# Designed miniproteins, single chains, continued (3), part 85

Each design is a single chain, and the fold is of that chain. pLDDT is the mean over its residues in the fold that is shown.

## One batch from the design tools (miniprotein)

Design m10938
Fold by ESMFold2-Fast:
Structure m10938 (fold): chain A 87 residues (1-87)
Amino acid sequence: SALEQAEAAVRRHFSVAIATKLAKETDAENADAVIAQAVADVNANPSQARLDELLAKASSIAEEVKEQLDTALATTRAMFEQLEKNA
C-alpha cells in the first residue's frame, strides 16, 4: 500500500542517517568513500532488519532514535488517515 511505502521511506531515511554517522566515525582517511558505500548498502538492502542492525551498532543513541522514528511513523500514519477521510 502507499502507507507501507511511506513507512519504508521513513525507515530508510533514519537508516541512511545512522549509517552516515557510523561511517564518519569509522574511517576519517576515506570518509567520502565510506559514507557513499554505507548509503549504497542501505539503499540496496532497505528493511526493518537493516535499521535494527544499524541501531544495534549505534547503541548510545538507539533509544532516542527509536523515539524519533516512532514519532515520524505516527505522523506518517496520521497523514494517510487524514487523506483517506478526505478522499
Scores: mean pLDDT 76

Design m10939
Fold by ESMFold2-Fast:
Structure m10939 (fold): chain A 75 residues (1-75)
Amino acid sequence: ELSEELKKLEEEARKKEIEDEISMVARLKLVYKALKETEPEKLKDFLDAAEEIAKKLNNKKTLELIEEYKKELEK
């Protein structure tokens, strides 16, 4: 099941015809959950790298999700 954030990204991607935005968000979510359970020490590095890539691509919706995950880990 998709979160509201993913639904919004899908709607925007369809309007812009940018499938990669949806794929990037989905991949982030899967990798984040997997790393959190197996190698949590890599989570922050992964999110930092993903944030850098998303900034270069100007993918603001993905950046919102990354920031949410980073705040979750900081707390």
Scores: mean pLDDT 68

Design m10940
Fold by ESMFold2-Fast:
Structure m10940 (fold): chain A 80 residues (1-80)
Amino acid sequence: SKLAEEMKKILEEYGKKDLEKLPAEVANEITGLLLGGANLADDKEEGIKYAEEALELAKKNNSEGAIKAAEKIIELLKKA
């Protein structure tokens, strides 16, 4: 979907390089939660919850790029 494509673009632009600096398990969890939100766009509330979990995990790991990516994805989900 167009929403999933926009989310992937946000991850590439803001999150990717910072996620590569994190432990693989943490980076994969954040990425999975954010992309899971894209697949649940028809269930907007559930998609937002996944993206908010990703935001909390990004904040706990002090990943500024992942935080920004998660915040932008939450905004897209709320507007969809």
Scores: mean pLDDT 76

Design m10941
Fold by ESMFold2-Fast:
Structure m10941 (fold): chain A 77 residues (1-77)
Amino acid sequence: MLDSDRTRRLHEIARRAAEEVRERVPGVTGARATVTIRDDGSVEIEVEVDALPEAEEEARRAAREAQERASKEAERL
């Protein structure tokens, strides 16, 4: 599980997910993604977003979509 290349790729997938949210939603003030590798080998990527009140709903939807895509991509690693 501490394969440096795999870990690097997982973090890169997470980073791209956060960047995608920032690019898609102009009202996003911050986005962060975290990677969790569980004992069973499953990978979870969580995308957290901070947005202006006017953009909260759109930001949350974009974050959820980016999280789903990133998680599916990570599963293929």
Scores: mean pLDDT 79

Design m10942
Fold by ESMFold2-Fast:
Structure m10942 (fold): chain A 57 residues (1-57)
Amino acid sequence: SMAKQQEIVEEGRRIGREESDPGKAHKLGVEYAKSKGGDTSQVILAATAATVAALRK
């Protein structure tokens, strides 16, 4: 559902804000989405959101 996708993106962004290293943020986003039983698209969404948030300075 769109609500689940929004939740995954929002959590990914939260991870990225807390992690200054974009590589670590990416890994944490992947691990988060997988822990929720996420498919490939959800893993990409979480990882991308976390990486972008970590890179914004």
Scores: mean pLDDT 81

Design m10943
Fold by ESMFold2-Fast:
Structure m10943 (fold): chain A 71 residues (1-71)
Amino acid sequence: MMSEEEIERWKKLLEPYVSKEILEQFVRALKGDVSDLDLEKMEEALKKLEEKGLINAEAIIEDFRAMQEAQ
């Protein structure tokens, strides 16, 4: 489970690229609840952050996909 400080950092990084609903889904996913996560929209947002050299989008998306399938 990710710390609240890391979750807040992720919210600030993604806020310009996603709607409020998708941002709330992402925060829940970081806390271990991936049931409502729109992986396609998250992949687009994370790829924009990857283009800026901030993250590895592929690794994060695969982790969320695995969690969503396993629950």
Scores: mean pLDDT 73

Design m10944
Fold by ESMFold2-Fast:
Structure m10944 (fold): chain A 80 residues (1-80)
Amino acid sequence: SEEKERLLRFLAEQLDAEYAARGLSFPESLSDEEKIRAAFRIDFESGIVRAETRPKIGEEEADRRADELFDAMVAEVQAA
């Protein structure tokens, strides 16, 4: 939906700004969705989830939780 596309674009722009502030950039080949999923995966692997400290988890579990969080976010937007 257009609402989903706007949300993904907004979040990707925030991530681009955060990366730029650190002197980093995402690969040009990544979509907005892929950028967001990658950021969530890194947060879970590091034990820091969107400004909350949580137990560090393995890469496979981090991927799963990143996907679950992304899907929940999309479902919330679609229910609005």
Scores: mean pLDDT 66

Design m10945
Fold by ESMFold2-Fast:
Structure m10945 (fold): chain A 65 residues (1-65)
Amino acid sequence: LSKSQELEVEASVYMIAGAVARLNGDLEEAIKYYRKAAEIASKDPRLKDLYDAALKAVEEVEKEL
């Protein structure tokens, strides 16, 4: 895998972890995972859509706290 593909996979894993935590009602845990996904996606401009999706997920979950 290219470095970009490695980052995409890693960020995607954290997005899935965040979604699972959110479904379980663990909102603080979900925010932590989504923030980690955004951090990883921020390292490559080609992952802008993933980065934006992660930030939107953080904003949505934070409003539910």
Scores: mean pLDDT 84

Design m10946
Fold by ESMFold2-Fast:
Structure m10946 (fold): chain A 87 residues (1-87)
Amino acid sequence: SRAAAAQEAITAAIAKADTVADITVTLEEETDGDGTKRLVATVTVSAAVTEAQAQAAVDAARAALGDAAGGRAASAILEAWLKAQAA
């Protein structure tokens, strides 16, 4: 599925970043009543993850997935990191 392929790509990209170990991304494909499909990202980030480490994960996701899918994954990672910092 599209979600499974994107999740594998993100996981592989994050694993290649030397400084990013505590970021987990899970993607699920949701279908709206109109038949429109969208990716829903669930991201878990430790509060100990630094801004530089979060940015490395974002850059890795964009490189692996390209502009559209990488942009969505990047936004989810940054939102999760900001939320972890606020806790």
Scores: mean pLDDT 67

Design m10947
Fold by ESMFold2-Fast:
Structure m10947 (fold): chain A 86 residues (1-86)
Amino acid sequence: MSEEEFEKEVALAFVYMAAGLARIMVSRGMSEQEARDYVAELAIKTAKEFGREDLAKKIEEVYQKNKDKPLDELVDAIIKAMEEAF
């Protein structure tokens, strides 16, 4: 596995984990807006930590376009952006 492939898999794993936790938290009384913010913020931070400022900006744009949409739709859009950028 290349370092790039490893970083991609790690970044995606963090986003999938955050999405799963966000869904559990919504089921326990967290607002969908707080859940969307949580997933988006973690995805942006993860991209920045891997030196992918371009991807962080793309995720910010995806978040702005999907901020009023269901959590799952935002998560799918973020994952797609991350998979296409690596």
Scores: mean pLDDT 81

Design m10948
Fold by ESMFold2-Fast:
Structure m10948 (fold): chain A 69 residues (1-69)
Amino acid sequence: SHMSIEEVAELLDRAMTAFITDPASEAARAALREAVALAEAVLDQFPEHEKERMRRGIETARALLAAAE
């Protein structure tokens, strides 16, 4: 089924919040990785102004994963 860019952005936000709450959680880490992969998969399909918002979300999520190592 089709997920809107808003739904994907909200999924990223929820996954980032869960990861920040418990960065030791393997489930939260896996969910955040999956959210990033989904966001990257849809990035090239959206208009430029929406791509900017999604790209920012992806970069933030990647930074969170890296900082928690």
Scores: mean pLDDT 79

Design m10949
Fold by ESMFold2-Fast:
Structure m10949 (fold): chain A 97 residues (1-97)
Amino acid sequence: SPATENVNVNLGEIIEKYTGLKLDRVFIESMIVDGILLLEESGDRLYELGEKAYKQGDYKTAADYYQQSADLYRKSGNLDKAKEAQKKAEEAEKKAK
């Protein structure tokens, strides 16, 4: 999983290359932090929706929400939460069959 530091470096270079804009490092870091927080918060929301669906016996919907949550946590770099959500998705898929 990429660290925030590596993402900041790569994003800054990409923006400069394609837009010609030289953004300061603090501005780039703020954008990355906000983006990572949004991804993690969205992952938390989807995980909660998965838990609610699972509790209601809608295992197919729960599996879908948990899988989406795992994908967002992985993109945010939170591998521990991603693994937990993926395990929940697999458990829900097994119960849906």
Scores: mean pLDDT 76

Design m10950
Fold by ESMFold2-Fast:
Structure m10950 (fold): chain A 68 residues (1-68)
Amino acid sequence: GPEAERAREAAEKAKEAAEAGDGETAVQYSQLAGQYADNAKTEEERERAEEYAREAEHWGVLAVAKGG
């Protein structure tokens, strides 16, 4: 499957959750993005998915920090 695209979608959902103050959902999507990166079949897909996984992690961390 297009693991990089799925990681991108997960990063977008992590951002939406972070902006809504939903730290639990933001962390769940950040973890999901990381799983897509780990499951990538090609080096090119892995590199792209890892970029989105880092973005999703940023939003997850930010959401938790804002939530206390």
Scores: mean pLDDT 83

Design m10951
Fold by ESMFold2-Fast:
Structure m10951 (fold): chain A 63 residues (1-63)
Amino acid sequence: MNEESIKLVEESVRTAVTAGVPREAALAAARRLIDQLVREGKLDASDKPRALAAAEAALDRAE
């Protein structure tokens, strides 16, 4: 359930960095996407920290 949403966040971040979006802007966009997924019921609010950690890890790997 939450795994697909976390993968989507990771892929979104990876795509943004590859397209030349700065790290800070890519992370800000990831936070907005996480909030949207929670509003849509695709991610539990309790998993926000885990989704954010996955986004940060994906940014580190994309560099």
Scores: mean pLDDT 80

Design m10952
Fold by ESMFold2-Fast:
Structure m10952 (fold): chain A 109 residues (1-109)
Amino acid sequence: DYLKELKRKATEELQRYAAELGIDAVFVILEDTEEGKQTLAALRERAAADGAPLHVFEVEYDDSKESIEKAINELLEKAREVLEQMAAEGYRLPPHAAALIVGILKKKK
């Protein structure tokens, strides 16, 4: 599954970048499904409980490889901007917390 492989690579790239910046972060790429919505709700509860920042980005994609790549690249760009801003501000997370960055993929009909 091309989408699954791109999601994995994007997550690995963002985790590596966060580590380079010294930021504890969790990256999740979800599809706009009922399961995805339930996962997002759980992540919102976790962020609130931990006092951690939660950033959610939505992007559209279709079944073309170009659209999938564009959507993943848009999520990567937005996530990097968040990490760079946190690093520039000298942001410190509460103890034992991680920043949550969530991308939601919305399939076009």
Scores: mean pLDDT 80

Design m10953
Fold by ESMFold2-Fast:
Structure m10953 (fold): chain A 95 residues (1-95)
Amino acid sequence: SMSINSINKLIGLQLRLIGELLDETDPKLQAILEKVIEKINEALNSENSSETISILENSIQELKEILKVETDPKLQAVLQDVIGRYQDIINELKS
């Protein structure tokens, strides 16, 4: 089902970001990765698709605000990737 596909995408993203965090030495990027991992965990523990969508939409808005003022290309790339993956998951949950 669409819900199972979305859950699998969230779990896959979470595992990838945890792997990135273990090797990351930039404190700013560590903080962003930790915040994103926490929000994915919150989304995975939501009781329904509407709550998951709200958590991810709120996270997208927060990440977009960070991206607007970010000048580091590495951090810009990570922020853009996470925003895109969240949007993909939201679109699947809404379909």
Scores: mean pLDDT 86

Design m10954
Fold by ESMFold2-Fast:
Parts: structure tokens; sequence; C-alpha cells
Structure m10954 (fold): chain A 68 residues (1-68)
């Protein structure tokens, strides 16, 4: 999981929106199995990459809302 976040960061280093979206999607996928773990991953990403935090949070919340 942490290795996957590193890949997302590297692929979207110059595109904060893209990096955030991928992180939000990954956090959502994890949350489907363990909501707390998914949320923890999202918060860790947002703390480390504040420039991409808005996109990550928005993507995660949108997917979580749709799944309900």
Amino acid sequence: MREELERIRELGRRNAEGSGRLAGEKAFQIALKDKEKGKELLEEFMRKYPEAAEAARRTYEELMKEAE
C-alpha cells in the first residue's frame, strides 16, 4: 500500500489533481474492505502532499457517497 502511494506520487508529481484523484480512488478501494484503513491512507496522503489533498478528499468522498 505505501509502495502504491509512492507510485502515484511519482506518476503525478507535476499534476496534483491527477495524483490526488488516484490516491482518493485507492483509499476508497481499501475502505471497501476496511473503512478505517482507507480513511487512514487518505489522511496520510493528504498530510504528505497538501497540494493534492483537495483532489484526493473530493474523489474519496464522491466514491464513498456513491457506494452508499
Scores: mean pLDDT 76

Design m10955
Fold by ESMFold2-Fast:
Structure m10955 (fold): chain A 94 residues (1-94)
Amino acid sequence: MIETEVEFEEPVVFKGKSVEEVTDLIRAKAAEETEKAREAGELPTAVAGAAVEGPDGNVVGVMVRVRSTGTLDEAAEIAREAAEEELKRVAEEL
């Protein structure tokens, strides 16, 4: 049985930054965390994130960490989908 654990980080509001700048920061952090998990010998772990500009002009970033007893590719796909869904939820609440 494939066991999957999904952990969401609290959404972070970035003032004075563009969506592109926040997206780059989140992608860099997600890649760093994924590599650290690999080096630590943890279960296949993937971190994904996304950013959106709210109606107030502030950019909101979201990040999710997925650990799976399956493959790294499966964990990465789940993380990407979970980050996209969380981004939609946060955008609707702004």
Scores: mean pLDDT 77

Design m10956
Fold by ESMFold2-Fast:
Structure m10956 (fold): chain A 93 residues (1-93)
Amino acid sequence: SSVMEAELRKILDRFPFSEEEKEKILRFLTTAYELLSKEEPAFVHAMEFFSNFAKVLGDIKSFEEFVTILTELINSMDISDEVKEKLLDLLNN
């Protein structure tokens, strides 16, 4: 968790996000990892999420685009509706 947080902070520092937006993104990504790691097969869903996120990372120009891209990614995943709802709530709040 703490190692992943440190690496994510290094990545986010390269984007024009505010400190509040960076903290929100960081909390979202760490919580997403924890929630997806509870799915069966947990490792596959977590890997799929981060692989797809890495592919779209270069296209993110603003916090609004981050929310839009992640909303589409979450909705495209083969995970439970309860986990999708939790991730979308975390992303938008």
Scores: mean pLDDT 75

Design m10957
Fold by ESMFold2-Fast:
Structure m10957 (fold): chain A 88 residues (1-88)
Amino acid sequence: AEEGIRAAREAEAAARQALRAFEAEDFDRASELGGQALRALRRAEAHATPESAAELERAKAALAEFLSAVLTHAVDEALKRREEEKLK
């Protein structure tokens, strides 16, 4: 219970910090924090108990928000590059 809750809280905090770093265009820091969040989430899932369920769901939501922002940016950048490559 304690390890799962602790890991879930670590994952939520890291995911929120990763999103802030990403929004500040510090992509190296965002990548480091995103990786930390994912590792902490995996640890939280490995130690999941009924008592850690709320913290685990908060961690998943925070990581999903970060990943959604990253994916949206990646798609936008890919579309811009494709359009630039079409310019003759």
Scores: mean pLDDT 83

Design m10958
Fold by ESMFold2-Fast:
Structure m10958 (fold): chain A 80 residues (1-80)
Amino acid sequence: SIKEKLEKIIELLKEAYERSEDEDFKYHLKLAIEALEKAKKESEELQREIMDEIIESLKELAEKGNKLAAELAEEVTKIK
């Protein structure tokens, strides 16, 4: 279900938050986690849109050389 996918993505983002030493990336992850938690109360369509937005954001950070963002983008894409 989409709820299970959201919960798994939130778990992965929280794990990345604990693994990261980059304060800017940690702040970005915190905002993404908050967005996904709020998305749980929204329609399935909006939940999918928010997941897409987060994946694109992670890919942009990966293109800038953030290796953990690249790993996360791949893992989140597999769940979605």
Scores: mean pLDDT 84

Design m10959
Fold by ESMFold2-Fast:
Structure m10959 (fold): chain A 93 residues (1-93)
Amino acid sequence: SSDLTDAINSGDPDLARRAGRRLGRRARRLGLPAHVLVIRLGSPDEPQLLSQTAQLSRQHRQGRLLFSGLVADTDSLIQAGQAAQRALQRTLS
C-alpha cells in the first residue's frame, strides 16, 4: 500500500516522502491541480527546505497544493500525513 499514514506510522521518513509524492501524482492523474508533500526537518539541507516551503505556501494559496507539511519529529509527521489524506479525501468527495 502507498497509504501516506501507513508509511508515516512505519517511522521511515523516506517512505513517507515517497508516499506523499505518489499521492500528489495520483491527484494530478485525477485532474486535480494539486500536490501533496511532506518534508522532514533535521536534514543538512534545512535552509533549502525552508525556501521550498515558502514556494509551496504560494502554490497552496493559488489552489495548486492540497497539502504541504514541514515536520521536525515523528508525531508531527504522522499528523501531517493524516492532514494530507483528509485534504485529498475532501477533494475526491
Scores: mean pLDDT 51

Design m10960
Fold by ESMFold2-Fast:
Structure m10960 (fold): chain A 65 residues (1-65)
Amino acid sequence: AAPDISAEVGEDGSLTVHASEEDLRAAIELVRRAREELLREGDAESAALGDKMIEYLEALLEELR
């Protein structure tokens, strides 16, 4: 099952994400899996973007605590 996450971008470039803690944890797991596959394929640049996305999602999880 895919995480139920929605995101809205403000006119000033701000990003607002609407997700439950469970959906954020599921998204982190999904991105980690994709990152591992990208590293195995030698796509280090896309894997690095995945690392940044994981850090962002983990920060959102801490905000929900």
Scores: mean pLDDT 72

Design m10961
Fold by ESMFold2-Fast:
Structure m10961 (fold): chain A 83 residues (1-83)
Amino acid sequence: SQSHLEYFKEQMIKSVRELAERLDMPDLGEEIIELIKKLKSVEQLPALQEPVAALQAALAAGDAEAAREAARALLETLKKLTA
């Protein structure tokens, strides 16, 4: 449903904004957020589950290196889904 898609988009955007703020990576954050906004279907969400979970886990652990790696994986997944 559209409400499920909107909820997941908001949760992903919150995590990405947290990453961009904590790690001083505003350009990467903006690129990822713009691709999240391009998601059109809840069917795209399963492919994002693992990258998003990895990002959230890294942020919760305060692991900057793991958070950067997870953000890179999320960006690549989003590029494939929005191509």
Scores: mean pLDDT 85

Design m10962
Fold by ESMFold2-Fast:
Structure m10962 (fold): chain A 65 residues (1-65)
Amino acid sequence: MLNEKAAITLAEDVLISMGLPKEEARRQAEKIVKKLMEEKGSKTIDGNEVVEAAENAAREIKAKK
């Protein structure tokens, strides 16, 4: 289980590895993590769920460009 800061850092790293610029990756990572935490009603989330959500977000962003 990751806290918000750790989850944002993990999501940012995944988004950067998928080709997003660092600034965009950070903004998207914060949005993804906050949404996941709200949906689960928890301040911690599983790292695998963070990775999957970040990968899905990166694919959606690239598909629309």
Scores: mean pLDDT 81

Design m10963
Fold by ESMFold2-Fast:
Structure m10963 (fold): chain A 86 residues (1-86)
Amino acid sequence: SKAALLTIQAGVLLLAAMVARDFGDTESAEQAAKGARDLFIEAGKLVNAPEAIEYAKKAEQALLDGDYETARENFRKAAELIDKAL
C-alpha cells in the first residue's frame, strides 16, 4: 500500500538524519528529519491515524534535539499505529 511505502521511506530518511547529525551536518539532518515527518504525516492521513502524526512530530523534535532514543521510540510508535490502521 502507499501508506506502507511512505512509512518505509520515512524510516530511511530518519536513519539518514541520524547519520548526517553524527557527521556534524546539522542542516542535512534537519532536512531529512522534516522529510521523514512529512512522509509520516501523509501516511497517517491516508490510514486515518492522527496519533501517528503526533508521534512523527515528536520524533522529528527529538532527532533535532539529539535525543536518538526518544526519536526511535516515537518513530516506532508512529509506524506501529500506521501498520495497525492498514
Scores: mean pLDDT 82

Design m10964
Fold by ESMFold2-Fast:
Formats: sequence, C-alpha cells, structure tokens
Structure m10964 (fold): chain A 113 residues (1-113)
Amino acid sequence: SMEEELRKEAEELHKKFEEKLKTANEEEKEKLEKEGKRKVLELTLKLLEVKLEELKKKKEEKNALLLEALKLALEELKEEEAAKLLSEALGIPLEEARAELQPIVDTVRELKE
C-alpha cells in the first residue's frame, strides 16, 4: 500500500541519515541533520495525512449510514431505535441521546400533524 511504501521510505531514509551523521564533521552534521529531518518530516506528514484521511472516511461512512438509519427511525417515530442510533453516531450515553432527540421528535410529530 502507499502507506506501507511511505513508512518504509521514511524508515530507510532515517537509517541512512543516522549512518551519514556517524562519519560527518560538525558543519556537515548540522547541514545533514536539517536536510534529513526535513525529508523524514515530509514523508511522515504524508503518511499521517493518508492515515487521517482513512480514519476520516471510515468515520464519515459509518456516521452517514447511522444518520440515514436515524432519519428513517425518526420519520417512523421509533424513539427508542432513534436514541440508540444517535448514541452510536455521537458516542454519547443512551440517556443523553434521548434528551437530545426530544426536541427533534417533537418537531417531527408537529410536521406529521
């Protein structure tokens, strides 16, 4: 995967940099340290960006499915099911989800009347 390739590249670059530092003079060490740190940081940030995007997509997909199910439960006034779905989506206790849903349930009832 791209993540595994970037991880390997960053690790190999770090090892090569450490070996070069062992044989360099003081001025060369300072220059190599700055260049190596910048390259390792660049690759590490790319790896982190890939990881954050994967986590974001997984959360967005899960939340989208939960929100679709929540919408259907609310349209049918299935309050208990809606509370469970909201609890899952927000990561909050069921009792807090019920409290948050009360104004929404009331609004849905008004719209159906």
Scores: mean pLDDT 73

Design m10965
Fold by ESMFold2-Fast:
Structure m10965 (fold): chain A 90 residues (1-90)
Amino acid sequence: MKVLAEKLVNNRIKLTLTEKSLTLQDLKDPSKVETFPISELEKAEVIEEDGLYKVVLILKDGSKITLKYSFEKKAHAVGLATAINNMLKS
C-alpha cells in the first residue's frame, strides 16, 4: 500500500494517508489506532462534549463518527480537524 502523506499533529497524533484509508495513531497510547476508508469521508468537525473538545468525522452518507481522542484545549482539537480536512482535500 502506497503512503501518500504523513503528518504529526500536536506532537501526539500521527496521520497517515494512503490510496484507500486515513489512519490516526496516538503516540502516547499506540492502542488508540483508528482507520477510515477515504471513499466514505466528507470532513472533520470539532465538538464540545462533557467539558472536553473532540473531533467528529462526517461521512458522505451524513453519519458521524466521534474520534477516540479528547482534548482539554480547543486549539488542539481544531488543529487535528484542520489536518484531517487538509489531507482529504489533497
Scores: mean pLDDT 82

Design m10966
Fold by ESMFold2-Fast:
Structure m10966 (fold): chain A 80 residues (1-80)
Amino acid sequence: MMAKTVVVLSFAGENEELFEKWEEEAKEGNKGAELKVVHLKGGSVEEAKEEARKLVKEEREKGNEVISIDATEVGKELDE
């Protein structure tokens, strides 16, 4: 498989408008990257972050460059 840039967006919450905004911002800021989304409606932020962390690790192990974005119903958290 070819190496690529992957954006992993995690979101926990039921606010569809806020989620859509984060998804759009991730796409606009990272043109040409593949977007992978973890979205838990009414779920735990911790669970969403765990699933996102697994995806980040998997993609990095494939030799891909990964950008991780954690967004919640009440705000956003940027992982380094």
Scores: mean pLDDT 71

Design m10967
Fold by ESMFold2-Fast:
Structure m10967 (fold): chain A 75 residues (1-75)
Amino acid sequence: LSPEMEKEIDEALKRMAESVTKIALSRAPPSQQPLIEEYGKYLIDGIDYKSRGDEDKAKELFDKSRELLEKVNKS
């Protein structure tokens, strides 16, 4: 993919992540809202680092978001 196309894809993914997090927060009980907020933050930050070419940092943040999602599901 060209760098221009890759940037457009990353922006679309970031917008989708923001939308999904917002919907999840609106439907979550107060006890789960902090975990979902952290999940969304790590997911969005991960996409942002990936778009800047920091693949290692992006992977770390995506791993953290997955761990938080597992914690919410296990609760």
Scores: mean pLDDT 78

Design m10968
Fold by ESMFold2-Fast:
Structure m10968 (fold): chain A 75 residues (1-75)
Amino acid sequence: SSELPVLEGPRKALEDFRNEQIKTKGYTNLVLDEKNNTYIDKVANILLQAVDVPDSEISREVARLVGRILRHLAD
């Protein structure tokens, strides 16, 4: 079972990234459309989950997704 190396830095970076997205978007206590969260928030949530419970299959797809998201944001 090959897994992505788990580091404290990356985990904190993902958490900070997600928190920043929510803050810039205007985090409100209004539960009107919680299911309509942005795909970025969903991805960040999956990434945090993968860090806690790494899965060889998921870790590989998550890594690819992270690369795409980062490339999209940078570009």
Scores: mean pLDDT 49

Design m10969
Fold by ESMFold2-Fast:
Structure m10969 (fold): chain A 92 residues (1-92)
Amino acid sequence: SDAEEGKKAVEEILKEVLEEAKELAKLAEEAAKNEEKKEKAEKLAEATKELVAAASEIDEYAKKNKDASAEELKKKAEEIKEKALKKAEEIL
């Protein structure tokens, strides 16, 4: 069903976004251990926040738009993901 396909597509995209956020958070934690890399740690933390916010936006969109097609849910989730990844790249 469209609802089942849409749910799986959103869950897959959410997993990808959260895994990227985890990697950036790990890099931020490592950079924070070196006083000379404080600014880099802060930028990595800011980029992590952008991805976490995107994951929340994707989840909220899916919950508010239960009647949306699988294609519409996937397209919107991908758009939110791409925008957040681009923003994270600009911060770094």
Scores: mean pLDDT 85

Design m10970
Fold by ESMFold2-Fast:
Structure m10970 (fold): chain A 97 residues (1-97)
Amino acid sequence: SEMRELLEEFKKNKSEETLKKLLKLLEEGLKDEDVEVRLEAIRLLKELIKSLSPEQLKKFKQEIGRLLELGLTDESEEVREEAVEALEVFREEYEKI
């Protein structure tokens, strides 16, 4: 998927430009009509959060929080469960700052 490819690119370069593109693509994925696309997007968001530097996590806190909220309020229980896990990862990473 394009989301996965962009996440792998971000992991290599850690660039803010790549991160901004990925966050926008994840937002589109979380709003997709297909539950499998939304599920992939929330799982990739969880993986992204683990890959962020403390500075990036602080800078993009509001955007990440908004994406987590989309997953937490999803109509699919499976998407909501993955979003809870992503939120736990976000809290753990943010507590280190």
Scores: mean pLDDT 89

Design m10971
Fold by ESMFold2-Fast:
Structure m10971 (fold): chain A 94 residues (1-94)
Amino acid sequence: MVDVKTPQSLEEARAQVEALFEQLKELIRNRAPVSEVEEVLKAIVHVLQQAGVVPSKEMQELFRQIVELVEQGKSEEAVEKVEELLKLVLEALE
């Protein structure tokens, strides 16, 4: 289970999100079960919601694509989608 702290500021939310994205990339590279990848993605959504950010349609589509690629064992493509999602998430937390 991922331990997620309630962010006290946007700076803390950004730092927490960046740490979760690094954890997500390592899980994907190590071919962890899709359930562990989904748990980290849910933690990222939780941090966004705590920061007052509603995930965009584009972010939601990237969440879906990452899960699908991980289920297919396409780790490199999944990591590319994670990097795209990270960019959008960090832009939303500015």
Scores: mean pLDDT 82

Design m10972
Fold by ESMFold2-Fast:
Structure m10972 (fold): chain A 83 residues (1-83)
Amino acid sequence: SAEEGAREAAERVREAALNGDFESVEIFKTTLEDIAKSKGKEDLGKRIAEEIDRLVEAAKAGDEEAAEEHARRLEEALKELNS
């Protein structure tokens, strides 16, 4: 489902960021922004990118609570993208 896809994508971004795989995170970010733009949802794409950037900052700081919060916000934005 669209909700399951959004959760899976958000979890993959979170895991990549927490593992220091920032190359994969940048690929996810660019791909999701391009998808949002193709759907006419450019502002949503910017929100997705901002939540990914905040998640990366939290992961680099070792703040697992902040990383989880931004992953949840990313999941919500991805649900909007898939609707």
Scores: mean pLDDT 85

